# Designed miniproteins, single chains, continued (2): the designs that were tried, part 60

Each design is a single chain, and the fold is of that chain. pLDDT is the mean over its residues in the fold that is shown.

## One batch from the design tools (miniprotein)

Design m6072
Fold by ESMFold2-Fast:
Structure m6072 (fold): chain A 80 residues (1-80)
Amino acid sequence: SLEEEIRQAKEELERRVAEMEAQGVDPAEIAALLERGIETYRGLLEKLKEKNAPESVIKTVEEAIEELERLLAQKRAQAK
């Protein structure tokens, strides 16, 4: 389902972030990756709303954005 694809894509991004952390990548570079990912999800959310997608799908994207925003805030704090 589209909801499952959205969840899997988010989990893959989170896995990539965890791998970068384990490799000692600069938190600022990880933050930049997350910012691009969040922008992509925001674009998807706008298109889904335009096409009157089911509320369950819209909610799944909104929840993904919220979780990625929390992770981004954490990485930005570590970069300072």
Scores: mean pLDDT 85

Design m6073
Fold by ESMFold2-Fast:
Structure m6073 (fold): chain A 94 residues (1-94)
Amino acid sequence: LKLIPSSDVSELVGVALRLIADDRDIDSVQTLLSATNTMDDAVKDYEEGKISKDELIAKLREALKQVDKAIEQSTDEELRKQAERVRKVIEDLI
């Protein structure tokens, strides 16, 4: 599953690498990456019949809270833009 367009994934990775190299917003980067993993795992588990639709929605709402936390903790404008894009993807899935 590729829930985020390849161009957006490339942009997110680029921002993450820059912030890690600068020792900035590491907690926000980790929180955002954790949220995308939660989203991907939840969708995959739902498609494989491991979880119900209600459980999928609950996990997506959990991921959304993590994205909101990353936005609140972030000082970098590009990281916030990437978090907002992830937020929209999750909202469109709920």
Scores: mean pLDDT 76

Design m6074
Fold by ESMFold2-Fast:
Structure m6074 (fold): chain A 84 residues (1-84)
Amino acid sequence: MKAKYVASQAVIEVLNDPTKDLDDVVDALSKQYNLTDEERQKALDIARTVLNLINDLEKNNDTDGVKFEIKRVEDDAKTYKEKL
């Protein structure tokens, strides 16, 4: 659960501040929540996949798809945090 929470939270932070580097955000959150190196890598891989999907939807002007994926990530972050 920690890796999934860190991934979702990192996506939210990058979406709210695109000047932030995803690797740095994932590293900081992984230290805060005591992730292993394996869990950190998993969180980074998940976060990259989600951000790439949202970026592709934005490039295609799929505003409903972007809103859906952002809400899903926010809901996932809340759900995973409760299971920490």
Scores: mean pLDDT 85

Design m6075
Fold by ESMFold2-Fast:
Structure m6075 (fold): chain A 74 residues (1-74)
Amino acid sequence: MPSTEEKVREILEEKAKEFPESVSEEEKEQIKNSLLAITTDFVTNEGLSDEQAVHLAESMINRIIEDLKKEEEK
């Protein structure tokens, strides 16, 4: 079975395709790595299930995508 980390990484990689074109591939990798670290920290400390961890990661990356799109309007 894929680990919680692998499941989180997969959803982050899929959602990273929705980033604005202004975001470099390096920035996408940094964001994915940061969100993976945050999500795995919550799994370790709060005992989140795989499904909860994936949902948290998806919610966080969706918020970042929205915030980045809003920053382009400044």
Scores: mean pLDDT 79

Design m6076
Fold by ESMFold2-Fast:
Structure m6076 (fold): chain A 81 residues (1-81)
Amino acid sequence: VSQEELDAEVDLAIAELEVAVTKRAIQNKGLKNLSEEEIKEMLERLDKVAERVRSANVPQEEKDRILADIEELKKKLEEAL
């Protein structure tokens, strides 16, 4: 396993973790109870991990899956603003 392969897997894992953390925060508080600041911070974090996934040297199917999850969460958060 090369360092580049490890770096790509780490970027994917970070994105999956951010998705999970964001979903958990929404479940704990409910979308209606999140402040505008909290929603904006979540959107910023999701944007950063989405860019990492797009640049990662992983199969396109893996990129498409996680990017779809990120996009779904971003839409839900944007609708709550």
Scores: mean pLDDT 81

Design m6077
Fold by ESMFold2-Fast:
Structure m6077 (fold): chain A 81 residues (1-81)
Amino acid sequence: MDEEALRKALESLKKAIDALNKGDVDTAIQYAKEAIEWAEKAGLENAVIAARSALDYAQQGRYDDAIKAFKEAIALVEKAL
């Protein structure tokens, strides 16, 4: 598995949660997209699914669901490292 891609996915996911906690939805969406790209490069399909769900929830204004999905994606990436 691509450890560098996993570490970059993890960084982007953490930044997405931080942005969302600050009410910066646009920044959270950008970091979510970056996290999806890095997780795809790493080949970690379950983290891609979790990150895509988080992006969808954030775009729908479902911020609590988005944060839960981002945390799930983080746990999956950390388990793969």
Scores: mean pLDDT 87

Design m6078
Fold by ESMFold2-Fast:
Structure m6078 (fold): chain A 99 residues (1-99)
Amino acid sequence: ALEEARKQMRESLEKKKFNYEYMMATSASGLMYMLGSSSLLDEKLKEIGEKAIELGEEFDREAERAKKEGNTEKLREIARKAQEKLKELTKQAKKAAEE
């Protein structure tokens, strides 16, 4: 009874971690698409916008593959890299807009 409940709680937690990391990865790619779409309307930001869209597509592909594999650690790594690239792109866009 207690051992069964403990096992179910552990399995539920691992599934929630999997869903969370997938959500984080796809949220970062979604924000890259938003940054890209907004940037394409500004001639100074066009190159950054094109890169943001390309990276968003790449991270979406990697996240979908990791999701099919059921690999939580791979999803976590994809989410981390996507967030780092999004932060870098946002900084570059801000600098270009201030020129």
Scores: mean pLDDT 80

Design m6079
Fold by ESMFold2-Fast:
Structure m6079 (fold): chain A 96 residues (1-96)
Amino acid sequence: SSALLAQIRELVRQRDFAAAYDLLLQHDPATVLEAEVILGMIKIMEALNMPEESIRKLLEKYKDDVALLAALLYLAEKDGLERVAKMVAEILEEAL
């Protein structure tokens, strides 16, 4: 819903990515699943030593999806993917 997206955007502005993730998991689990799939793809790209530009191009496809980027940032940070988390955070700041 538009109300859910407004709540997610506010939590992201407050940098409360854990609360944003929890709301998405409860009310929009499809977005969480999509973020997990994208993170899985990025992990494969990292394992194959693909250039950072390739990962950034993948993330740029989702540049306007604040909810997806918030879930992806939380998951990347949880998994210790510091460089990926930084790239997602940069794109997310531009989407706000």
Scores: mean pLDDT 88

Design m6080
Fold by ESMFold2-Fast:
Structure m6080 (fold): chain A 82 residues (1-82)
Amino acid sequence: SREQLLEDAEREIRFARDAIAYARRRGDEKTAARLEELLRRLEELKRQFEENPTKELGREIAILGAEVSVLYMSMYIKEKAE
């Protein structure tokens, strides 16, 4: 539903913010900057989705959310590798 897709978008945005905070705590300014760009795009797509909810916009939000997850996991793996 539209409501579920909006909740998913809001969850992705919250996760991106947490990922940025994590990158900054690690001193990984390069990853923080990339995550900030992805967050900006997620917020823009969410606004578009609120105005005109399409499956295409929902798909784009999901793809950006996946990119955030990849960056977060890359930082996590690097940290655990010492």
Scores: mean pLDDT 85

Design m6081
Fold by ESMFold2-Fast:
Structure m6081 (fold): chain A 91 residues (1-91)
Amino acid sequence: YKVKIKAYKDGKLVEESEIESEDPVVLITATALEVIALHLEGADKIVVEFEGPEEARKELARVMEILGKDLGYEVKVEESGNKLTITLEKK
């Protein structure tokens, strides 16, 4: 499984990363840690893209929604086929 992450500050792309793991739990955990790191670096918008099975997509969306809201972001979740896009944006 692979997650692509893009972080923005003041409308500018400041960081782009990829996380890969064969274990969806490890992938989701690593993604959560990266989102926390990007938040601490001052990102006002973080976009997480994932392609994978429905169960992994649902769990990633759930974790990102909880984490994003707690960190002060508005969370938007979009699905197109097997692709999940989660946008975390500060109000």
Scores: mean pLDDT 87

Design m6082
Fold by ESMFold2-Fast:
Order: structure tokens, then C-alpha cells, then sequence
Structure m6082 (fold): chain A 102 residues (1-102)
């Protein structure tokens, strides 16, 4: 099974910038990795940042990053790393919640 890990800080100050990374490895077939960040703790929130989908060959590893600026006091942000097959189906996922101090 693919290994996917989303990394970022647990808490940040309001008005700061945050770089979130997703690392993927152990791909059994060619796939795409994408990193998206939503406002709130669920996928129902506003999409605030996303990477382009990056094609990763089978057996390779890759790291993708997005930077979010002007984080709002008292809000949370959900970073979602996904591994997508050629049809856009999610085959692996990891998430990280970032809390902005109020």
C-alpha cells in the first residue's frame, strides 16, 4: 500500500505563514499526489490552497509543499494529502489540522 504523510505545525500565531508538506513513497503503480488545504476541520470548508497534481512513478518517492499566508486568528485549517490513481480515485490519504492562536 502507498505510504503518505502530511507534515506541518500543530499551532501557529495569527498572520503567520505556514508551509505544509506531503511525502509519498512505496507506490505499487504510477499515481498522482496532491496537497490541499481547507478552512476548518473538514473537507466541507473553503479550499484556501492547493498544489498541482504531481505524477509519481511506481517505486519512487516525492515531496510536495504548499505555503499558506495570512492565517486568521482562532481558525483551524485542514491539510489533506491524497494519492490519486489515473482515474482520479483516492487510493491513500493523510490529514493534518493546523490551529491558529486567537
Amino acid sequence: APKITVEGPDEVEAGSSVTVTVTVSNLPKDAYVQLRVYEGETLDGKLVAESEPVKIPAGSSATVSVTIENLEAGKKYLAVGTVLDENGNVIAEDTKVITVKG
Scores: mean pLDDT 83

Design m6083
Fold by ESMFold2-Fast:
Structure m6083 (fold): chain A 77 residues (1-77)
Amino acid sequence: KKSLADLALSQALSGLFYAEAVKAGIEQFKEEAERMYETVRNLAKELGLDVLKPELKSYEHMIEELERLKQALEEWL
């Protein structure tokens, strides 16, 4: 359980990095950001934390969702 939560937090941080990079204009990371978001969303569901939206409106929205999960994981760990 803790190992899965640590993995989810690590992947959320990676997803935030890629999403911020895309927002800054580094468009080649779009696929990685989207892949990391789906990975983190699935890990969050395995942990019983179904807090991430399945559909995203923007990379800003992705950043907001990942920050919410990061906060939830930090409170839960």
Scores: mean pLDDT 79

Design m6084
Fold by ESMFold2-Fast:
Structure m6084 (fold): chain A 57 residues (1-57)
Amino acid sequence: MSPQEVLDIVNKASDDIRKAAVTARDQALAAGKSELEAQGEANKAASKVLDEALKKS
């Protein structure tokens, strides 16, 4: 996959990545997890969305 193709996928997925990260963080905090744990959950959610976007291309 070319660098330009990767960038296009990331740009299209950027809103989904951001939304997933924010949702995961907010859910973790609401569940009583620490800010560090919430950041970890946000990072995992963002990585999963990006990985799925790359797999579909």
Scores: mean pLDDT 79

Design m6085
Fold by ESMFold2-Fast:
Parts: C-alpha cells; sequence; structure tokens
Structure m6085 (fold): chain A 85 residues (1-85)
C-alpha cells in the first residue's frame, strides 16, 4: 500500500521531469531536471533496507522493477537529448 503509492509517485515525478527536460530550450536546464530525477531515485533507494534487495518477496521485486524502469526513462531522455545535438 504505502510503498506501492510512494513508488508510483516517484515514477510519475521521474516521467514528468524527463518530459520537462525534453521540452526545455536550455541544455543546462534539461541536465538539471534529469539530475533531479536521478536524485529522486537515489532517495527512494535509500528508503529500502539493504537486506530487502536480496529478498524474493513481492514488495522487494516491485521496488526493484519500478526503480529500474525509472532509471531507463532517464537513460532514454539523455539519449534523445544527445541525438538532438
Amino acid sequence: SGLEEGLEKIHKQVVELAQQALASDSEEEAQALLDKAEELIKFAESRIPKEAWSSDLEPAKLAKKVLEESREIIKAARAELEAKR
């Protein structure tokens, strides 16, 4: 419940920041927005106990999947910005 809601919120924020970065007229602003998205993922990771990362429990698997998908969104946005150069 609370964990799933928190992960969904972080994922949505990462998507929004990536969209804002791609719509930005400034390379500096785009980079700052993507850095902010990466910081959100790091904060989310810091809230998950280290022992949970080795767990086969469903909440741990969900957290790993959502954070991985969020990182891929940032990676795709960075690749698209590089292609526009």
Scores: mean pLDDT 80

Design m6086
Fold by ESMFold2-Fast:
Structure m6086 (fold): chain A 63 residues (1-63)
Amino acid sequence: MTPEIEAESRAAIAAALEDIAATSPDPEIRARARETLERLRAGEIDVFEAAARLIEIAVLESL
């Protein structure tokens, strides 16, 4: 994967997590989104793990 694609993917995932953290009606879903975003920004998880967690959060929110 090129560094440009990785940076763009990271920015998109971060934006999606930030939106969920700000707008989700469920405080537990908001907390999960904020935790995932913080870990991604801290470098504790990579972009692929963040994407997987975002999918899990999105599925949970759709219930």
Scores: mean pLDDT 77

Design m6087
Fold by ESMFold2-Fast:
Order: structure tokens, then C-alpha cells, then sequence
Structure m6087 (fold): chain A 88 residues (1-88)
């Protein structure tokens, strides 16, 4: 539990840095990798569903041609929501 929460916090910080650099591809890959890591490290149904929904939203943002900041905002929002579900 604690290790997963620390991982999420670290990935949120990394996503913010990539967005500030304008690295849309880096943000996309980092967001997807973080959500996949959550899926691989949880057995909580609500967390699993939230991570899957987050992956689909990131794919949608890429298809819509979203900016690095827009992709990061989506990924960070999803990771924060997952963090809240884990902390319950």
C-alpha cells in the first residue's frame, strides 16, 4: 500500500516536469506506464477500474491531439483519484 502511494506521488511529480518541458510523448508514455504499474500492483476492483478508465482517457487525449499539459492534467487527475481509492 505505502510503496504504491509513494510510486504514484513520484509519477505525478515526473509528469508535471515533462509537461513543463512540453514533452507530449514523454507525458503520454509516463502516464500509461504509471497506470499499468497500478494495475499490476493492486487487487482492489475500484482501483483496477479507475486505472483502466485512466488508460482509455489517455488514449483518447492522444487521438484528439492534446498538448503535453492537457495529457499530463488527465494523467495526474486519474492518478490522484486512484491514490484516494487506495487511501480509503
Amino acid sequence: KKELLEYIDKKIEELRKLAAAGDAEGVRQKGLDALRYVLDNTDDKEVILAAIAGILRLIGAELDGASAQEIADVAIEDLKRIKELIEK
Scores: mean pLDDT 83

Design m6088
Fold by ESMFold2-Fast:
Structure m6088 (fold): chain A 61 residues (1-61)
Amino acid sequence: GMASEEQLEKAKEGGVALGKAGLSAETAGRIAGMNSGKESGPEGMEAAAKAGVEAAKEAGY
């Protein structure tokens, strides 16, 4: 995707944080990715959401 490294890292951190708050990895990563990647458009949001979901899954959420 076209998401920046900063956007991807923010999505990963947000996904893990939302997972800790009780959201599923998929929901946590999607929310974090949409928020972090929004300025890069739909492709950036999708890439950031994927990064967030995978980070939350790796953290055990």
Scores: mean pLDDT 79

Design m6089
Fold by ESMFold2-Fast:
Structure m6089 (fold): chain A 86 residues (1-86)
Amino acid sequence: MYSVAVLLKAAGGKSVLVDIVPVESSEVTVEVEPGATSATVTISDGKSTHTIELSGLTAGTEYELRFYVLDENNKAGEPIVRRFTT
Protein backbone atom coordinates (compact mmCIF):
# COMPACT_ATOMS: atom_id res chain seq x y z
CA MET A 1 0.00 0.00 0.00
CA TYR A 2 1.13 3.53 -0.79
CA SER A 3 0.20 6.84 0.82
CA VAL A 4 0.40 10.50 -0.17
CA ALA A 5 1.64 13.03 2.38
CA VAL A 6 0.18 16.47 1.60
CA LEU A 7 2.11 19.54 2.77
CA LEU A 8 0.91 23.17 2.49
CA LYS A 9 3.15 26.26 2.55
CA ALA A 10 2.22 29.95 2.25
CA ALA A 11 4.74 32.17 0.43
CA GLY A 12 7.53 32.93 2.92
CA GLY A 13 5.97 30.59 5.52
CA LYS A 14 6.74 27.13 6.88
CA SER A 15 5.37 23.85 5.49
CA VAL A 16 2.60 22.15 7.50
CA LEU A 17 1.32 18.59 7.10
CA VAL A 18 -2.32 18.73 5.97
CA ASP A 19 -3.15 15.03 5.52
CA ILE A 20 -1.85 11.56 4.68
CA VAL A 21 -4.09 9.77 2.16
CA PRO A 22 -3.88 6.01 1.46
CA VAL A 23 -3.61 5.13 -2.26
CA GLU A 24 -3.34 1.82 -4.13
CA SER A 25 -0.81 3.03 -6.76
CA SER A 26 2.41 5.07 -6.85
CA GLU A 27 1.01 6.62 -10.08
CA VAL A 28 -0.88 9.59 -8.64
CA THR A 29 -2.52 12.59 -10.30
CA VAL A 30 -3.31 15.73 -8.29
CA GLU A 31 -5.59 18.69 -9.09
CA VAL A 32 -6.10 21.89 -7.08
CA GLU A 33 -9.15 24.18 -7.41
CA PRO A 34 -8.59 27.48 -5.52
CA GLY A 35 -11.41 29.43 -3.87
CA ALA A 36 -11.30 32.89 -2.28
CA THR A 37 -10.25 31.53 1.16
CA SER A 38 -10.19 27.79 0.39
CA ALA A 39 -8.85 25.14 -1.97
CA THR A 40 -10.17 21.74 -3.03
CA VAL A 41 -7.45 19.13 -3.57
CA THR A 42 -8.27 16.02 -5.62
CA ILE A 43 -5.88 13.05 -5.58
CA SER A 44 -6.43 10.15 -8.00
CA ASP A 45 -4.55 6.82 -7.98
CA GLY A 46 -6.21 5.61 -11.23
CA LYS A 47 -8.65 3.43 -9.23
CA SER A 48 -10.22 5.84 -6.73
CA THR A 49 -10.40 9.59 -6.05
CA HIS A 50 -9.70 11.29 -2.71
CA THR A 51 -10.77 14.89 -1.94
CA ILE A 52 -9.30 17.19 0.69
CA GLU A 53 -10.91 20.56 1.42
CA LEU A 54 -8.57 23.29 2.68
CA SER A 55 -10.35 26.16 4.49
CA GLY A 56 -9.36 29.25 6.45
CA LEU A 57 -6.79 30.37 3.85
CA THR A 58 -5.86 34.05 3.50
CA ALA A 59 -7.32 35.74 0.40
CA GLY A 60 -4.85 37.06 -2.20
CA THR A 61 -2.07 34.72 -0.95
CA GLU A 62 0.16 32.37 -2.97
CA TYR A 63 0.33 28.82 -1.60
CA GLU A 64 2.45 25.77 -2.50
CA LEU A 65 1.21 22.18 -2.09
CA ARG A 66 3.71 19.31 -2.11
CA PHE A 67 2.57 15.69 -2.55
CA TYR A 68 5.02 12.99 -1.43
CA VAL A 69 4.12 9.47 -2.57
CA LEU A 70 5.27 7.16 0.23
CA ASP A 71 5.89 3.45 -0.27
CA GLU A 72 5.17 0.70 2.31
CA ASN A 73 8.42 1.67 4.12
CA ASN A 74 7.44 5.39 4.21
CA LYS A 75 10.14 6.30 1.67
CA ALA A 76 9.32 9.14 -0.72
CA GLY A 77 10.53 10.10 -4.17
CA GLU A 78 10.40 13.59 -5.68
CA PRO A 79 7.24 15.50 -4.65
CA ILE A 80 4.54 16.63 -7.05
CA VAL A 81 4.33 20.42 -6.62
CA ARG A 82 1.24 22.59 -7.25
CA ARG A 83 1.11 26.35 -6.71
CA PHE A 84 -2.10 28.39 -6.48
CA THR A 85 -3.31 31.84 -5.42
CA THR A 86 -6.49 32.45 -3.36
Scores: mean pLDDT 82

Design m6090
Fold by ESMFold2-Fast:
Structure m6090 (fold): chain A 101 residues (1-101)
Amino acid sequence: SMAAKEREEKVERFTALYTEILNLLSRLSTLAADAVLDEAQRAELAHGTALLREAEELAEELEEEDLLRALLAAIEASLASANPELQALLRETMAALRARL
């Protein structure tokens, strides 16, 4: 069982990661469907992938399905306006999250 202080620190870290993920997805979701990603946008996708992985691991450690569902909801909201490369990444991440629910 996780100590209360450790749980609190992990929840705070998840919240910080979640906010950063939402900001990244918001920026990337403005990409047109036919847009070719530049170097900076590809770097943001790589960074977003790392943040999502860390957030998934924290949600698993916390044993909180609501945190995994919050990540899924954020990803699903981004699919409607994502370009094909972003959509492919988001669908892969959604499949991984759904396998854990």
Scores: mean pLDDT 79

Design m6091
Fold by ESMFold2-Fast:
Structure m6091 (fold): chain A 80 residues (1-80)
Amino acid sequence: MEEKEKVLLETVKRVRELAPTASREDLEIAEDALNKARLLIQQGASPEELAKVFREAAEKIKDEELKKVLLEAAERLESL
């Protein structure tokens, strides 16, 4: 499995674990970012492009734990 695919799958799992306690608005932002990242990976996007998607989503999210999950995903992608 490609490293960027692994980061996406791990991030999906972490967002899912936070879903019961997160607001609907924050979840919709996170889910939109995950769907966009998945499409970009299929199109051969760079890790830097994927990291930007997660950073932009994190700026819109109010929940600190969900924001942290997306920022950690971006940091992991930037280190690839």
Scores: mean pLDDT 83

Design m6092
Fold by ESMFold2-Fast:
Structure m6092 (fold): chain A 78 residues (1-78)
Amino acid sequence: LGTAVVDVVASTKVPEGSTVVARARDGDYEAEAVAKADSNGKATVTLRGLRPGTHTVDVTITDLSGKTEKSTLTGTAV
């Protein structure tokens, strides 16, 4: 089983400390990771238990006021 490290870039309006939730499905398994956004609206999430290869990663970002943004990224498990 592989590990994918994914850099998430939030909107420039997202405050530091916003919650970033990343999910990737691999067959019957779903990997989930949670991180906090930095002062640049960025977070790094580590998704574990994925098969080696490219995976679609769904990202939900929730700011300190409860506003949500959603994006889709790709991550490579090695």
Scores: mean pLDDT 74

Design m6093
Fold by ESMFold2-Fast:
Structure m6093 (fold): chain A 76 residues (1-76)
Amino acid sequence: SKIPGDFDGDGVVTADELAEALHLLGVDETSEAFRARVEALIARYDRDGDGRLTAEEMRAMLSEHSLNELVALVTA
């Protein structure tokens, strides 16, 4: 399956874009807890500290976790 999300342009993914991609994968969750989990997941891989993931940081995250595991981490 193709990964939905904005990997075009400068190759960065924001918390909003990651949340949208997760919603496209069937995550029907909009609470502040969900948002906090998405931001915490980004912070684990965010080398720049600006709240965005580069393509390389996203690749590192996906090498440790499948998309299904990422969904589980934000919907637990």
Scores: mean pLDDT 69

Design m6094
Fold by ESMFold2-Fast:
Order: C-alpha cells, then structure tokens, then sequence
Structure m6094 (fold): chain A 100 residues (1-100)
C-alpha cells in the first residue's frame, strides 16, 4: 500500500538522521529533517498537529545549528528522534489495522 511505502521511506530517512546526529553532521541532519517534513506533509495518516510540532522543532534545530550551539542541537535532535519514533509507531498501528 502507499502507506507502507511512506512508512519504509520514513524509516530510511530516520536511519539517515540518526547516523548524521551520531557523526555530529548537523548539516546532513538538517537536510534529512527537511525531507522527513515533506514526507509527513504528504502522508494523510499523520495528524496536522504532529506536522506543526515537527515544523516548530525543525525551526529550533536549524536555529541552534546556525548559532553553533552544539548542546542545544543535540538536545533538540533527541526530542525530534522521539517524535519520529512516535509517528512510526502510529503509522505501523494503522497499517496493522488495515491488514486485519
């Protein structure tokens, strides 16, 4: 299904984001987050409130990266990681309901 394809894309982007954060490659992390936001906006099953929360976190992350505030960037990245994990969990539950 289209939802399963979007789930797999989000999972791959999340892995790229986690790797960039681990390597402290903040520019690659930011680029990956922008791609994740585009994917979330195109996914009907993602609530608008989750998209708005993600946009706010992305803006704060970009500001921290541009300011060179590494500690703030790492903290925001951790929060974003939890938000992505929550979206993945919700989408997986919706996929499972559609198959059963």
Amino acid sequence: SKLEEKYKELLELNKKFAEAVKNKDWESALETLKKILELLKKTKEVPQSDIEAFESLLKDFEKAVKAGDKDKAEKIASIIGLEIAGVLFTLQAKIDRLKR
Scores: mean pLDDT 86

Design m6095
Fold by ESMFold2-Fast:
Structure m6095 (fold): chain A 69 residues (1-69)
Amino acid sequence: MEELEREQKRLRERSLRASEAGRLAEKARKEGKDVPEGGTVRLTMLTNSKYNPEDMDEIYAEMKKVADE
């Protein structure tokens, strides 16, 4: 395995995490909450900065706060 390929994999996983954050925001909207597009972008940035399985719980909480705004 090459070092460069490792980095590419990490970047790809980061992109997937961002997509998941967007999906979660849309889920909140479908549950009767109106999440503005700006809120979705905000959550995406957060997941791009640092991702951890435990952080998902915190990210979801932030998503709900944005939905309430």
Scores: mean pLDDT 56

Design m6096
Fold by ESMFold2-Fast:
Structure m6096 (fold): chain A 72 residues (1-72)
Amino acid sequence: SMMDKMRQQMDAIMAQNNQIYIGIFIGMIQIAYGVKMISKDQMYQMLKDVRDRIPDSFSDIKKDIDQIISKI
């Protein structure tokens, strides 16, 4: 499923520990929702999972995720 593929990609991206790759992945989640490949609930769950898995040093990304979630 699309969700399974996105979860696998999340694991690979998190392993890189790279803010740019994480930012790109967040963009991919938003695009997937925009083209109706995933639901609002699925987008929310994935964004929350990314937020929970990134280190506190990535504060700008956490802030961006919080802002996206607040607009859902």
Scores: mean pLDDT 84

Design m6097
Fold by ESMFold2-Fast:
Structure m6097 (fold): chain A 99 residues (1-99)
Amino acid sequence: GKVEIEVENLSGKAGEDITISVKAKNLGDKPALVKMEVKDSETGELLGSNSKLVEPGKEEEIEIKLKNLKSGKIYDIKAIALIDGKLISRNSGKLNVYD
């Protein structure tokens, strides 16, 4: 696609603050709105979201900072890129929280 999204699988310890970062590179000729969400993989509960406009030819990092995550849980990291409201690319990763 015109926007490359890089999402990594992460591990974090329960009770620690965890920062999740997504890298987006816009190879197109129009601005792309990149949206990021973190959800409980079992329940679908939204824990955090962020978005950033990525200009043509630019690379940006989008972060979500999470606190008070529960041990033994897995969280889905999802990122999408939109140009003129149309979905053009997506990527996903997982955050595994250990005790």
Scores: mean pLDDT 87

Design m6098
Fold by ESMFold2-Fast:
Structure m6098 (fold): chain A 69 residues (1-69)
Amino acid sequence: ELKEKAEHYRRVAEALKKSIEDAKKTGEDLIAKYPENAEEIRKQVEEGIKKLKDAYDRSLKKAEQLESE
């Protein structure tokens, strides 16, 4: 059923949004713990968030497409 698949992609997008927020918090905690490595930590967190954001946008697009069918 297309509706069930759309709901699945919506839940995946919500989980990815949570993962982005968790990644930001983890990055902040690591920078606080290791300020000498702040630049490298910031770079890794930024790269990770970019990948999660791309997956999030893709999941939303799929949900929207399935809801339109």
Scores: mean pLDDT 82

Design m6099
Fold by ESMFold2-Fast:
Structure m6099 (fold): chain A 63 residues (1-63)
Amino acid sequence: SMEEREALLARARAALERGDYAGAIHALSKIPEPDDEALRLLAEAYERAGLLDEAARVREQLA
């Protein structure tokens, strides 16, 4: 639902602010139909976690 999506995005942003990249990835991965905003955050979380191949794959999904 939209409410669940907003809650997951808020959780992911808070996790990124704390440097909890694993927490951000976990929250964003629960969004069933990630839009460009969610995909950009997920790519950033992977990159900051040092998971560069995963970050590149996510970026390939961006319009």
Scores: mean pLDDT 85

Design m6100
Fold by ESMFold2-Fast:
Structure m6100 (fold): chain A 110 residues (1-110)
Amino acid sequence: MSPLVKKLRELREKGASIPDMIIEAIRLAGEHLGLSEEVIEEIIRIFKELFDGADPKEVAERLGELAAKNKLSQLLIDFLTVAIGMYLSKVSEEEMLEALEKMLEEIEES
């Protein structure tokens, strides 16, 4: 099991919610890809607004602007897009964890 996947599973074993798992996965992915803490925290802020009921279109637009400004990798953009789509689809905690684990493994291989 990858180091990033192990950290995410440990968080879930402590009772982490879907929002908590998404936030941790973003932090782990961003740190692995060498993003600055400021960029990681801005991505997390946008996702917290999504969790508080912000318009998904506005969230996607703001993430797109941030991705363009900071030249984020397509792999990270795909990760963020999948996370938004699954959150809005109200998938189970198990389905969310499985998807986040797969995407973190793909990021570790890049």
Scores: mean pLDDT 85

Design m6101
Fold by ESMFold2-Fast:
Structure m6101 (fold): chain A 99 residues (1-99)
Amino acid sequence: MVDELLEAMKQGNEAAVEEFARQLGKRVGVELNSPEEVREYWEKANEEEQKKLKIAALEIHREYAEALLARAKELGDEETVADLEAYLAKLDEELKKLE
């Protein structure tokens, strides 16, 4: 999750990564505006705070994947639809393991 944010930065997706950090912060009740702030929060967080951050990250990934799925269906991209449906199923499995 935090590693995924850092990887997205390396790929030049800075605006998306910053928005992801802000959405994470909103869900865990703190203001986070950058991947570096997410990392600092994670490193200082206790086990319950880390669990909440993991759940929040998976929920945001699910919402992002659902938005991409809607776009792929609109474009008739059947391959991307299948990939995103598989990814959403995996996110649901990971969420169940944390709850």
Scores: mean pLDDT 74

Design m6102
Fold by ESMFold2-Fast:
Structure m6102 (fold): chain A 76 residues (1-76)
Amino acid sequence: SEEEEFLLEFRRLGKRRIPAAALPAFDALIDALLRYLETGEKPSAAEMATAQALYAEHRELLLEIQREAAERVARK
């Protein structure tokens, strides 16, 4: 799906740009979102808390990577 393509591109860009210490939280976020798309299983409260902490600390970087991932998927 387009949403899956976006998440995979977001993961690829994130692995290159996100600080190494934040990568486990980032991978957990992407895994939770991919699981949600595949199964309809919502992220757990713990997964949501981890995602909120990640965005609180790295908001500008994550939003920039999200925009780049969306642009790459949209290019066809």
Scores: mean pLDDT 86

Design m6103
Fold by ESMFold2-Fast:
Structure m6103 (fold): chain A 55 residues (1-55)
Amino acid sequence: KLEWEVQFKSTEEAVKLFDEMKAQGDYRNDARGAEMTKKLLEKVKEIKEEAEKRA
C-alpha cells in the first residue's frame, strides 16, 4: 500500500491529490511514475468506497 498516501489529513485530500496525479502523473518517470499512478488509482478507489460506506 502507499503509506505516504494514506497519511493524508482526510480522504478528500487524498482524492484531490490522486486527481492531480492521475492527470499529471501517468508519466513514465521510468518505473516509479507508472507504478505510483496504478497504486494511487487502486488506493483512491478504496478510499471512495470507504467514504461511501462510512457515510
Scores: mean pLDDT 58

Design m6104
Fold by ESMFold2-Fast:
Structure m6104 (fold): chain A 99 residues (1-99)
Amino acid sequence: ATATVTVKVTVEGGEASVAIWVEADGQLVRKAVYRAKAGETVEVTFPAPVGSTVQVMALVSSVEDIEKGDVALSEPVQVTAAPGTTVTVDVDIKLKPKE
């Protein structure tokens, strides 16, 4: 059976490009990039086998500094896939100034 898993990423600290990285049982299942404003929630849904272990990570870069490679990385969040599963990842974008 397949469950629909919803991932919600909230960005704080400014406008950002958000890359959402999703693995199920150690295999990459979803990779998506979005633009988000401070306090905005980016939502993505994907299918996963029921009972699989889903790991979610968000990579966030400032819209102004995406070409410079200044990024913030969320802590990975791990859940078991079940119908209606929602994973919330909060990313506080604290990019260091280059140099």
Scores: mean pLDDT 67

Design m6105
Fold by ESMFold2-Fast:
Structure m6105 (fold): chain A 63 residues (1-63)
Amino acid sequence: MDRVPDEEALRTAEGLIEKALKEKDPVKQSNLLVAAQVTASAGSPEVAERVLKLTREADEKKK
């Protein structure tokens, strides 16, 4: 499996987080945030950590 460039992985994950913030169903929102983290895991550990922080901020903002 080829590595996804960090910029592409981060951009895709940010898009999923943005969709999660607009989602009103808590289950669908959680699934989108998990998908963002899984997408980031295809990049570097640094991208995965950044997406984890963004996901946590998105979850806190929605509460």
Scores: mean pLDDT 73

Design m6106
Fold by ESMFold2-Fast:
Structure m6106 (fold): chain A 69 residues (1-69)
Amino acid sequence: EERERRQRIANKIVAVRILYVAAEISGHTEAAERAKKLIDEAETAFQQGKYDEAERLVDEAADVVNAAL
């Protein structure tokens, strides 16, 4: 279960990184910058084993980028 959750969170982080780069290229700079900060926080939480926090932060970052695109 934890291994599956870890893999899911890692995949979400990669996906959101691609999306915020797309947002930045498209001129949605503020949304891209906010999403980047959230993803950086999610990676820190993930490395600390705080998977609930990491997943919440990744989902928030995805929402920010999707709202802009």
Scores: mean pLDDT 82

